# Ledger of designs, part 90: designed miniproteins, single chains, continued (5)

Each design is a single chain, and the fold is of that chain. pLDDT is the mean over its residues in the fold that is shown.

## One batch from the design tools (miniprotein)

Design m19316
Fold by ESMFold2-Fast:
Structure m19316 (fold): chain A 81 residues (1-81)
Amino acid sequence: MDERFLEFLRSDFEAQRETLEKAVKQGKEDLKNIDKLSKQELLARAIVYRLLAAMLESLGVDPELAEEFRKLAEEYIKKLE
């Protein structure tokens, strides 16, 4: 794995931390109106939140934020079942 690429990703996620926290808050707020979202939107959000959680976890950046994205992914996928 390229150390320069990992350094870049870590720095980028650290710089985007406030934006990612706002994304978690928006995801939770949208859950209150989840019946207005299409199945495609629910699936897309579940995939994005799972990817963000996995990337943050693998980079060791903000484990609490990674867990919040994981929980959001689970809630969105639940609505597809």
Scores: mean pLDDT 78

Design m19317
Fold by ESMFold2-Fast:
Order: structure tokens, then C-alpha cells, then sequence
Structure m19317 (fold): chain A 57 residues (1-57)
């Protein structure tokens, strides 16, 4: 996520975050989901990631 964001690939960063969150949800890893959302919020991607996760579910 952060590497893609540093390269200016906003959509790639969002897609990577969504992929990791869906994997964590499937594993029942709520702590990992919270960590990934926190990282997305720090990058200013929180709303885009949440919207994309909802669209994928």
C-alpha cells in the first residue's frame, strides 16, 4: 500500500489495501483489519478503502 502511494498509484494503493482487508476478514483477524484501516487513514485513503471493501462484499 504505502509503496504504491509513494509511486503516485492511488488506485493501486486502494486495491492492495482492499485485498489485504478481505484476506484478514476471511481469516477472522479483526486486529489486522483495524491495522490496515489505520494505515489507510494515515495515507488519506480511508474513505476510498472502506467504499471499495463494501463494493467487494
Amino acid sequence: MEKLWQQGDREGAVQEAVRQILEALAAGDEERVRELLRQANKLGLGHEVIDAVHAAL
Scores: mean pLDDT 77

Design m19318
Fold by ESMFold2-Fast:
Structure m19318 (fold): chain A 68 residues (1-68)
Amino acid sequence: MSASEAGREAAELLEREGGLSREEADRVAAQVYTLASEGRLDEAVALLVSHGVPRERAERIARAIAAA
């Protein structure tokens, strides 16, 4: 899977599960993906929470990205 495809999937997940707009999801998705893929889950969750995603949902999204 290309980095572009992984970023798109993460952005779609952030829209559906995180409640972010497409523009916000696109801006945040690449950074969240990088943090989660590096095992920096606490930082990925903190980034999502700073963009308005509820903590419980942010933790679920970050774990899903890390598991992919």
Scores: mean pLDDT 75

Design m19319
Fold by ESMFold2-Fast:
Structure m19319 (fold): chain A 58 residues (1-58)
Amino acid sequence: MTITVKGKDGEEALKIVEELLKEAGITSEDLEKMSQEEIKELIEKLGKERGLDIKVEF
Protein backbone atom coordinates (compact mmCIF):
# COMPACT_ATOMS: atom_id res chain seq x y z
CA MET A 1 0.00 0.00 0.00
CA THR A 2 1.39 3.41 -1.06
CA ILE A 3 0.34 6.65 0.65
CA THR A 4 0.69 10.02 -1.11
CA VAL A 5 0.01 13.50 0.30
CA LYS A 6 0.03 16.43 -2.15
CA GLY A 7 3.11 18.61 -1.62
CA LYS A 8 4.85 16.11 0.72
CA ASP A 9 7.51 13.43 0.29
CA GLY A 10 6.55 9.80 0.96
CA GLU A 11 8.22 9.65 4.39
CA GLU A 12 6.50 12.88 5.52
CA ALA A 13 3.19 11.64 4.05
CA LEU A 14 3.42 8.47 6.17
CA LYS A 15 4.07 10.50 9.34
CA ILE A 16 1.09 12.78 8.60
CA VAL A 17 -1.19 9.75 8.17
CA GLU A 18 0.09 8.15 11.42
CA GLU A 19 -0.64 11.39 13.33
CA LEU A 20 -4.14 11.67 11.79
CA LEU A 21 -4.98 8.11 12.85
CA LYS A 22 -3.61 8.72 16.36
CA GLU A 23 -5.59 11.98 16.75
CA ALA A 24 -8.76 10.15 15.60
CA GLY A 25 -8.17 7.50 18.30
CA ILE A 26 -7.53 4.70 15.79
CA THR A 27 -5.27 2.00 17.23
CA SER A 28 -3.21 -0.69 15.47
CA GLU A 29 -5.82 -3.24 16.64
CA ASP A 30 -8.59 -1.18 15.01
CA LEU A 31 -6.65 -1.15 11.72
CA GLU A 32 -6.19 -4.96 11.88
CA LYS A 33 -9.99 -5.36 12.09
CA MET A 34 -10.63 -3.13 9.04
CA SER A 35 -10.52 -4.08 5.36
CA GLN A 36 -8.02 -2.35 3.05
CA GLU A 37 -10.93 -0.48 1.45
CA GLU A 38 -12.15 0.76 4.86
CA ILE A 39 -8.62 1.87 5.79
CA LYS A 40 -8.30 3.77 2.49
CA GLU A 41 -11.67 5.52 2.97
CA LEU A 42 -10.84 6.41 6.59
CA ILE A 43 -7.41 7.88 5.79
CA GLU A 44 -8.69 9.87 2.79
CA LYS A 45 -11.65 11.17 4.86
CA LEU A 46 -9.42 12.23 7.78
CA GLY A 47 -7.06 13.97 5.37
CA LYS A 48 -9.92 15.83 3.66
CA GLU A 49 -11.21 17.04 7.06
CA ARG A 50 -7.71 18.50 7.71
CA GLY A 51 -7.48 20.13 4.25
CA LEU A 52 -4.98 17.54 2.97
CA ASP A 53 -5.17 15.76 -0.40
CA ILE A 54 -4.28 12.20 0.62
CA LYS A 55 -4.38 9.23 -1.77
CA VAL A 56 -4.00 5.59 -0.73
CA GLU A 57 -3.04 2.99 -3.36
CA PHE A 58 -2.92 -0.84 -3.08
Scores: mean pLDDT 75

Design m19320
Fold by ESMFold2-Fast:
Formats: structure tokens, C-alpha cells, sequence
Structure m19320 (fold): chain A 60 residues (1-60)
């Protein structure tokens, strides 16, 4: 579901911040973006963001 993708995206952002890959401010900004995309039903954009973050985390 869209809500599950939003939750996963937020988890990835929290992990990236914990690893020092992104700042706390960047994490919060992207979380707001993920919430907005979810509320707007923009599943394709949300999945693209999630997949991008997964790739970043795999290389961290």
C-alpha cells in the first residue's frame, strides 16, 4: 500500500541519518516530501524515492 511505502521510505531515511550519510535536516525534509507524496497518491514518485534511498544505503 502507499502507507507501507511511506513507512519504508521513512525507515531508510532514519538509517541514512544514523550512518551520517545525510544530516538530520535533510532527513526531516525528505520525510515531509514522502508524507506529501503519500497524501497526494503519487505512488510512482514515492517508489522511485524509496528505490533511490535503498541504493544509497547499499553503498553506504
Amino acid sequence: SIEDVVEETKRLLEELERLGVISQEERDQYIETADLLGKQGRLDDLEALRDFLRRVLERA
Scores: mean pLDDT 87

Design m19321
Fold by ESMFold2-Fast:
Formats: C-alpha cells, structure tokens, sequence
Structure m19321 (fold): chain A 57 residues (1-57)
C-alpha cells in the first residue's frame, strides 16, 4: 500500500499503474480509491483512468 502511495505522489505513472493492478488483484479497493483521489489531485490522467476502470469491475 505505502509503495503505491509513494509512486503516485512522485508522479511515477508506470509504477503507480503496476502497483494499482496488484492492489485490485488482492481486493484492496479502499487503497485503490485513495490512489485515485491522489492521482486526480495531481493531474495524473493515465493513473486516474486506469484505477477508475479497476474500480468499475
């Protein structure tokens, strides 16, 4: 969880997406929602779109 927050806060979109996928696979949707909120706040469009798709499923 912390690693995903660090990646999104640093603007590392590729790593944030990779870690978000792992969070979805583990069922940690609460952390995914927090990652989405941070990505939206920082304007990381690719991360935000990817996490939104994960949360819809």
Amino acid sequence: AQEAFDAVMKGDEEKAIELAKKLAESGDYETLQRILDIAREKGLEKVAEYVEELLKK
Scores: mean pLDDT 79

Design m19322
Fold by ESMFold2-Fast:
Structure m19322 (fold): chain A 84 residues (1-84)
Amino acid sequence: SLAEELIKILEETEDLKEAFEKAKQLVMERLGLDEKLASFVAMTAALAYLTHSREEALEITEKAIRMALAQKRAAQAAKEAALQ
């Protein structure tokens, strides 16, 4: 899953800033999220990895991905409504 790939980046990358940038880029490429939503997902994954067990970090990251996708859909719907 994407959450597993994000946590693996955090596990395998020694520099947290580098890990964050790799995670953000992967989220943008895989989900088509803008930088703000991708940063939210990457930051949530990084914080969960640092403060929770691996299993809990995966669950938290999956929830963050779902929330970001919901926000993207809501923003698209709002833009379409504003044009009509």
Scores: mean pLDDT 84

Design m19325
Fold by ESMFold2-Fast:
Structure m19325 (fold): chain A 70 residues (1-70)
Amino acid sequence: KKEEEVEAIRKALEATVELMKAIRDNAPQDVIDELIAKAKEEIETLKKFDSPLAKRYIRAAEQAIEIAKK
């Protein structure tokens, strides 16, 4: 249902923003690793929604994870 997809998108955005802030603030690796794990969990939730919008937010979260891994 639309509400479930919107909530999942919001959670994925929050995880992505938290991860990007941690990277910007040069947070400890342990904190970054936890935020990467959280973002991955939100991506898995979004993968259950077969929509172009969900796929866009998955891509954004994946980009943040890629930046964090360097």
Scores: mean pLDDT 81

Design m19327
Fold by ESMFold2-Fast:
Structure m19327 (fold): chain A 60 residues (1-60)
Amino acid sequence: NVEKIEKAGKAAAEAGVSDEVVMEVAMHLLENGFDEEELRKLLLEKGVSEEVVEKVIKMI
């Protein structure tokens, strides 16, 4: 769902995640489909803290 991916990207940017990481994660989710667990894993793999990841998930 493109709308969920867009909302997740906006939430991540507002939480202080870099534009580069936001774009990489968004591209992956557009290619493979939106999944909340994948979003969580991708952000953590890119070095985003668990606290920030939870904030992003709550904002979606």
Scores: mean pLDDT 79

Design m19328
Fold by ESMFold2-Fast:
Structure m19328 (fold): chain A 68 residues (1-68)
Amino acid sequence: KLAELKAERQAYLAEVAKRLAELKKKKEEAEKAGDKKKVEEIEKEIARLGEETLEFQIKVAAEMEAIK
């Protein structure tokens, strides 16, 4: 159970890192294009991704702590 939670967290964080890298790339492209509105939208997506990741980590940490 603990090993499964660790594996799930690892996989989730890997996907988050990949998505974050893609969003940063899109932000740079939008900045080069002068599309301020798109930059703002991407920044909001990055912030939401951070919040979702934090919520997921809190949940997983609570489950891990409960079975320690």
Scores: mean pLDDT 80

Design m19329
Fold by ESMFold2-Fast:
Structure m19329 (fold): chain A 115 residues (1-115)
Amino acid sequence: SALEEKLAKNDFEETKRLLAEALVNKDVGKARLILEHMRKHFPEKLPGLLYGAVQDEDTKEFLLDLLGLSDELREELLKMSLEEQAQALAKLLGVDYPVDKEVGEEMAKLIKELK
């Protein structure tokens, strides 16, 4: 597919834009593929990207649904700071790197621009 060809280039900036577009458009299939690619190829960036995404309520709700969080886990997550929410979501994806807030603010800006 065209998406798989773009992901194969392994360009972080292009992959970040593709993730933001998939999240804003609520494209479950594309978001899953891009998140898996990020987990494998840019694991150190993923917590920051999630931090940016959870700053937007619509993209946060979409991510929680996408990752299949139970009502109980969702309630516990929403008691946390946005940084802690991003770290918890990254751990669910098998990633244990600290949140890069600069990456997160760039992602949050990109999501706002695409809305």
Scores: mean pLDDT 89

Design m19330
Fold by ESMFold2-Fast:
Structure m19330 (fold): chain A 94 residues (1-94)
Amino acid sequence: APSLEELLAALKAAVDEALAAFPDNEGVRAAAELIRGIVENAESLSLEELAAGLLEARRQLEAIVARDPDNEVARRVLDLVAEALERVALELEA
């Protein structure tokens, strides 16, 4: 399984792709800004703070995918957020 660091790097790349594909989408922009902030500050965030940010990102991405289920890029970002949350949960249990 990928490390949390690898998942956060993949997540940043995926949100950069989403912003390039949907530059005028307010929802995509808000979710990408949140995720970029999480990734850029990951080393200074507690696991609990990281989990809280990822949960909010998941909520925003679920709303985007619900409105546009054919948006493959948004779905991919959502899947990566879910995988990162599972990894954070495992680290919190250790």
Scores: mean pLDDT 83

Design m19331
Fold by ESMFold2-Fast:
Structure m19331 (fold): chain A 98 residues (1-98)
Amino acid sequence: SEKLREETLEILERALEIAERALELALELLKVAPKELIPLVIGRALRSIGLILDLERLRERVETAKDEELPELHEEARRLLEEAEELLRELEELLESL
């Protein structure tokens, strides 16, 4: 349905904002992290970039999808939102541990 498409796009927009915030935090952590944690922070930054790209690709798929495809794409969007939230949480916990 059109409503499910709109709801899915709203989830993707929120997930993208969180993923972008995670990337910004990872880049700030690179300035203050001990050398031993730099590989971990780089890994989190790369995960953030990958997630942003996945979210942008999924948005394009949702915009052109048939109604019958929307339930699967909606579940994928929710999964990516949870991944973005977890990644941001990991980075916030890392910052608090410094």
Scores: mean pLDDT 90

Design m19332
Fold by ESMFold2-Fast:
Structure m19332 (fold): chain A 75 residues (1-75)
Amino acid sequence: SSIEKKRLEELKKKLEEFAKTIKDEEVKEKLLELLKSKNLKELTGGLIKLVESGLLTDEQIKKLDEIVKESSEVE
């Protein structure tokens, strides 16, 4: 539970910083909406849908994958 909360907070923090780099307003708004997720499952599920939407560039997909991996390593 406490580890999941730490991972959620770390993921949200990294995603908020990532959203600041996004020039596409639609992608930015979808990403910011995901920051309202109440748990890690909702957030990761939303990110998968965003990746599958085709709105992200290959570079943005790679960056999101790195962010998710880094947050999952928080203990």
Scores: mean pLDDT 81

Design m19333
Fold by ESMFold2-Fast:
Structure m19333 (fold): chain A 65 residues (1-65)
Amino acid sequence: AMSREEALRAVERARATGSGAAAATAAWDLQKAGGVTPEGGRRGIEAGYAGDHEAAAEAIEKGIA
């Protein structure tokens, strides 16, 4: 399982990317690895594909398991 520290580093990278698509991809990968809840992952993907990388990163962070 992905550690909390690894998940938090992925959130920081998603915030730094400035790309909603990259943030959505990070949300998918984190959900697949068990680093975030299914709800957090889904919210992050939705926000990221809507073009809001900051909202995507926030959704991922709130969903960290």
Scores: mean pLDDT 78

Design m19334
Fold by ESMFold2-Fast:
Structure m19334 (fold): chain A 75 residues (1-75)
Amino acid sequence: MKEERKVIIDTEVSSATGGKKYRVISATVTEDGKTATHSIVISEDNEISEASSGESKELEERAKKLAKELYEKYL
């Protein structure tokens, strides 16, 4: 049986010395013992950067979709 598990992390971080704030939206997908993560980082100036990492291109695409769905909810 195919097992799919997702973990969703929404984190606001600030620099203790710089005063800059970042919102990080991260989605992690695990299937068949393989894991992939996609992160969307939003600066206080609304600059967006994205990064994917994982053991499977298919899982990276799933993590990317989940992270983008979360990003749209927080707009």
Scores: mean pLDDT 67

Design m19335
Fold by ESMFold2-Fast:
Structure m19335 (fold): chain A 94 residues (1-94)
Amino acid sequence: ILDFINDTIDRVTDLLSQGRFDLALQVHQDSVDNIRRTYRDNPDLQRAAITALNSGMSVAVSLVRQGRSSDARDRSISAGRNSFDRAMRVLQQR
């Protein structure tokens, strides 16, 4: 799942950097829908993965709007990974 999240954030960030905002949103939404279908029986993992995708998208959009497209890829992937890792640590501490 982490590879899927990273690949999705990378793809979305690339599209945003190219000014392809509508296509970036479509890819993001399709990835969220895929997670909802694949992890239907695991709501905690589903929520962690969707939160990671949303964190990556938020950072990418912010940096692209600031004219920092060169930083957007690495920072958005890091934001997604950090979000997922935090959520998974909370689940392990139950």
Scores: mean pLDDT 78

Design m19336
Fold by ESMFold2-Fast:
Structure m19336 (fold): chain A 79 residues (1-79)
Amino acid sequence: DKEKKEKAKKEIEKIKAALEGLKASLKADLEAEAAKASKGDKKKAEEETKKAEEEAKKRIEAAEKAAKEKIEELEKEAK
């Protein structure tokens, strides 16, 4: 039982690390889009940046939900 808990903890750590990596990557992509936006037509740039932010938010929310469900599953297995 202790071995199952340790395995679950390591898998949970991996899931959390992957989620943090995804968030960091999406943040970097948004910063790159914002930097490109500042060099062009302001109105078009604002629309594209807003769409990119909404897309990133949806991806983060979906990844967080999936991570939470997987963590709960692993915690149940460890019991």
Scores: mean pLDDT 76

Design m19337
Fold by ESMFold2-Fast:
Structure m19337 (fold): chain A 61 residues (1-61)
Amino acid sequence: MEEALAELARTLKEAGASEEEIDEVLDAVVAGDGKKAEELARKAGGKEAGEKAREATEAVK
């Protein structure tokens, strides 16, 4: 879980996402809302970020 969240946060930062955007994505992942997490991450960091958000949500279980 922590590894996937750290990688997702790094991907979003490198894509230029704000701290607020990163927090929103991570909150959605922790809540288990994979659709929302992927949507928010894609908007903030592009397709790669969206894919990583989906994977992180699966890892939260």
Scores: mean pLDDT 79

Design m19338
Fold by ESMFold2-Fast:
Structure m19338 (fold): chain A 86 residues (1-86)
Amino acid sequence: GEAEELAKQAIEKAREAQKLAMEALKKGKGKSLHKAIAAALQAIGAEFMAELAIKTGDLKMAKQALEDAERALKLAEEALKLAEEE
């Protein structure tokens, strides 16, 4: 269903965000570390919400999980860029 498709996309993006956040954490110092941690926590939350959306078929929850995962991914990308520049 639509909820399952959106939730699957959210999980994929959340996992990508976690990978980038970890890379930022390994390379970073200062401000990038705080942003990397924030991205990782947001991504973990999005993944859990997406899994719950799959189990319940909740379309609204699946959409929210995808928005949260996309936000976490952008934050993780910013953290990685900052880590490489400082």
Scores: mean pLDDT 90

Design m19339
Fold by ESMFold2-Fast:
Structure m19339 (fold): chain A 60 residues (1-60)
Amino acid sequence: MKTLEELLDELSEKLESATLEEQIELLKKTKEKVLESGDKLANEVVSFLEDQIKRLEELL
């Protein structure tokens, strides 16, 4: 399992070259992996990712 930091770094790198639809998919996929990590900050990171997904979905 990847660490929370590794998941966020990979997300950031992939978002740089992603389309709007790909960004939404990446955020949703990263959210699932963050939940699976069991990190104590997972809930806070998930909430942040959910807010970003909602913001991007409003642009579609």
Scores: mean pLDDT 79

Design m19340
Fold by ESMFold2-Fast:
Structure m19340 (fold): chain A 78 residues (1-78)
Amino acid sequence: EEEVLKRVEETEDPDEIARIAKQLLDEGNEELALKVVRYAADRFPDHPAVREALDYLVEHSKNPVVVLAAATLLAVMR
């Protein structure tokens, strides 16, 4: 977890951060995927790659808490 978050913090590319989040979700690490996208949404507000990653979490996550959090972030990204 800490290694992934450090890599994300060192990455200045929202497309790469979105890719990491999608990969984490595909691997079943849904909570970490949400943390990564949340960080990207804070650092790169309303970026299309971040919105796409949040949509991906809403569509593919099996954790209702993660789905609700991702949907809420999408609603505030205007």
Scores: mean pLDDT 78

Design m19341
Fold by ESMFold2-Fast:
Structure m19341 (fold): chain A 63 residues (1-63)
Amino acid sequence: ADAVRAGTTFRPATVVTPDGKEIKIETSFTIPADADAAAVQALHDAFSREIVKEVNEKIKELE
């Protein structure tokens, strides 16, 4: 509930597919400490899109 705060850095994580393959997420994102609520939301949305894109590309690479 508090992951979208100004000054927060999101770190790489590992995602496991249903078939047991591991995908390491390399995308990381820092929200500036002076960001207002609208900027925090926009940056969170941008980060979420980049994570989804990276996961999809890495799933394709595992073929």
Scores: mean pLDDT 68

Design m19342
Fold by ESMFold2-Fast:
Structure m19342 (fold): chain A 71 residues (1-71)
Amino acid sequence: MKKELEELKKEKEELEKEIEELEKKRRELEEKAAAGDEEAKKELLELEIELGVKLVELGVLKVVIKKLEEK
């Protein structure tokens, strides 16, 4: 159990890093889209979908980690 918990925590950290990178790119694209960049608007939509998927994955990992810690 402890090794599995450590691996899940590592996956959570990696996923949080990916989400942080995507959020930074989202802010940059939001600024460009607000300036009227149509290409940036399309890229923003694609990035928001990817970010949404990663956030769901992070949510699942957090629930699994919590369950393992509470056992």
Scores: mean pLDDT 81

Design m19344
Fold by ESMFold2-Fast:
Structure m19344 (fold): chain A 92 residues (1-92)
Amino acid sequence: SRESGVRLTALAIEIAGAQFSVEYSKDKKAIIQEVKNLGKKLVETAKELGNEQAAKQIEELTQQLIKAIEEGDREKALEILSEMGKVAVEIV
């Protein structure tokens, strides 16, 4: 629906914000909290829209992203955020 498209656009902006935090912030704890909040919002949105497969994929990607941030692998973290963005398009 068009309304779901608007919600997806807002979530895409939040993903872009997380990408900026991963590239420029040195506070791993703050980045992890931001990513956990983003993942939770994406999972809740997917479940509300009845897309259980997208919800599961986002949960898995969020855990991988947290691990990449903890390990200091910024390249991997940015790659995973890009994949989360692709899955977010599938929520609609």
Scores: mean pLDDT 82

Design m19345
Fold by ESMFold2-Fast:
Structure m19345 (fold): chain A 88 residues (1-88)
Amino acid sequence: AEKKLEMAKRAFEAIAELVGEEARNIVYDEEKDTVSGEIGELPVGAIFIGDDVLAIAGRTEGDKDVLYVGGANSEGEAWAGKIEAPAL
């Protein structure tokens, strides 16, 4: 649980750096095995896939819907990217 929360926090921080905001209010839901949080005012969620975490935050930018995707692994590596996609 604690290690999973730390990994999700790293993924959220990678997205936060890309967005130019801070990651806050990070909460682990043990029953669902998911993590939720906020990047500025943007809701973000994370799920676990094997030894990795995948985090997603969606917003509208102008006339397009955008997904910010981030990940982290147990080795302390983290990444983030921006994808233009339909709203979730």
Scores: mean pLDDT 77

Design m19346
Fold by ESMFold2-Fast:
Structure m19346 (fold): chain A 58 residues (1-58)
Amino acid sequence: MTLFEKYKEAFDKLSEATRKLVEAVRNKMPEEEIKKLTDEVKKLSAEYKKLRDQVLAA
């Protein structure tokens, strides 16, 4: 897998995690579940930004 492919995959994962978080909030899921999804989105966002910066530097 190329660096660009990893970047695209990271974007897709971030988008999916964000959608799940929105659905969890809408469905009034337990606070613990919402916190876990929020932490996952933050983690994926950081990975996506790092990969984006690497692609732009290449």
Scores: mean pLDDT 81

Design m19347
Fold by ESMFold2-Fast:
Structure m19347 (fold): chain A 117 residues (1-117)
Amino acid sequence: SLEDEIVENLDKIREAIKNGNVEELKKEGEKLLKTAVEYIKEHPERAVVVALSLLRFFEENVDLAKNIEVLEALEELIKKFEKEVLPLIKDKEDQEYIKEEFKKVLEKIKKKKEELK
């Protein structure tokens, strides 16, 4: 099922972050992005909930990263999510809210990168 595919995809992303596997993070992250964008296009009323769920997932997993290369790959992935998902949020106030939530996750990554230097 789509839900089973998403759960498997999220588990692979978590393990890739934990194990420093940049290639797997990029591969599974791109799959997640495609699935999220397609779902939001079919269910635009769910865009905010989907974006917040993905941002919470990424935020929770930032601390698992043990090297800068994985954090940089995660930062690039989250920036791609912002670019692709943000235009799909039709309400301007919701769009600004989600934009600030993306900013918070990116700041957490930036802080973690400084801790690993």
Scores: mean pLDDT 86

Design m19348
Fold by ESMFold2-Fast:
Structure m19348 (fold): chain A 79 residues (1-79)
Amino acid sequence: SLAEKIAKVQELTRRGVEAIRAGDVDAFREIADELIKMANGNPEAIEHVREALKAAEAGDYEKAILHLGRATQIIIDNL
């Protein structure tokens, strides 16, 4: 259902923020892969997920969280 998809994106986002803040890049990479699958080919959402991952790998957690938030909003709006 749509509600189940929204809940999954929100749960992945919450876990993604936790992984970013913990510096757990491996955990965030797995979450990023799941979000890209849920983006259903939306290029803006996918680019924001990729930029979030790059920022997390660089230790720029504020930038990573900003891009993650942008990606998840686009994914939800296009479910």
Scores: mean pLDDT 90

Design m19349
Fold by ESMFold2-Fast:
Structure m19349 (fold): chain A 58 residues (1-58)
Amino acid sequence: TVLDSVLAWLDRHLDPSKMKSVEEAVKAAREFAEAMGLSEEDIERVERYVRELFEKAK
């Protein structure tokens, strides 16, 4: 699905250790998901996924 493709792309390209803040990463990921045509529910899932990546990287 488009959601699965977006999450896979984030997993490959988003490095929490090189990002300045989780809020910056969340904003960028949400904008990317909106551009890809995801629903609001799927955009919320993208945000949750990004926040989880940062939590696990601590």
Scores: mean pLDDT 76

Design m19350
Fold by ESMFold2-Fast:
Order: sequence, then C-alpha cells, then structure tokens
Structure m19350 (fold): chain A 64 residues (1-64)
Amino acid sequence: SLVQSLLQQAQSLAASKDYYTKKLTDLAKKSTPKKAQELLKRKERAAQAADQQIQRLLQLAQQQ
C-alpha cells in the first residue's frame, strides 16, 4: 500500500540518518577541535534535513 511504502521510506531514512550521524560523531572524536566543530555542524544540518523529510513522509502517510 502507499501508506506502508511511505512508512518504510521514513524508517529507511531514519536508519540512514542514525548511521551517518554516528560516523560523523566518531570522526569528530578523532579530529582536532576545529575540525570536530565543523563535522558536528555538518552532522546537525544533515540531521535536520533528514528530520524534515521524515516528517513529510509521515504526514503523507497520515493523509492516505
């Protein structure tokens, strides 16, 4: 169903977000303070973009 497809896409995106944010967090821990700050800002922006898309997918699922 369309609803199940949208929910699966949201779950997949959430998993990708978790994986990506963990990678950047680990890289930041092994980096200089300046590089760590840049990596953490990049992580935050990517996470916000993913959250917006997840919310959109969930809203579309609710409309069906």
Scores: mean pLDDT 85

Design m19351
Fold by ESMFold2-Fast:
Structure m19351 (fold): chain A 98 residues (1-98)
Amino acid sequence: SEVDETLALMRPTAPEEYLEAVREFVEALEKGDAEKALETAKRIAELLLEKLPELLEKQAKEEGIEFSEEEKEEILKKAKELLEKELKELEEYLKKLE
């Protein structure tokens, strides 16, 4: 499975909770469970937003880049807005499958 291969590549760097949520999301889509798919997508978005500050800090240290507090806040704000847009588009897509 392409999903299993992707999860295996992400496992060393991604939290187990994230990998579990992604698996639950895919299974919900395969079963046509729109409500469960939307619920798990929201959980994935929450986990991504929670871990994004740590990932930005790690990236900055590895590449010798200094992000200002304003730049970090702007990145987090844009990520949140993008995830909210994607969740809304997913909800509209799932309604068409019902």
Scores: mean pLDDT 73

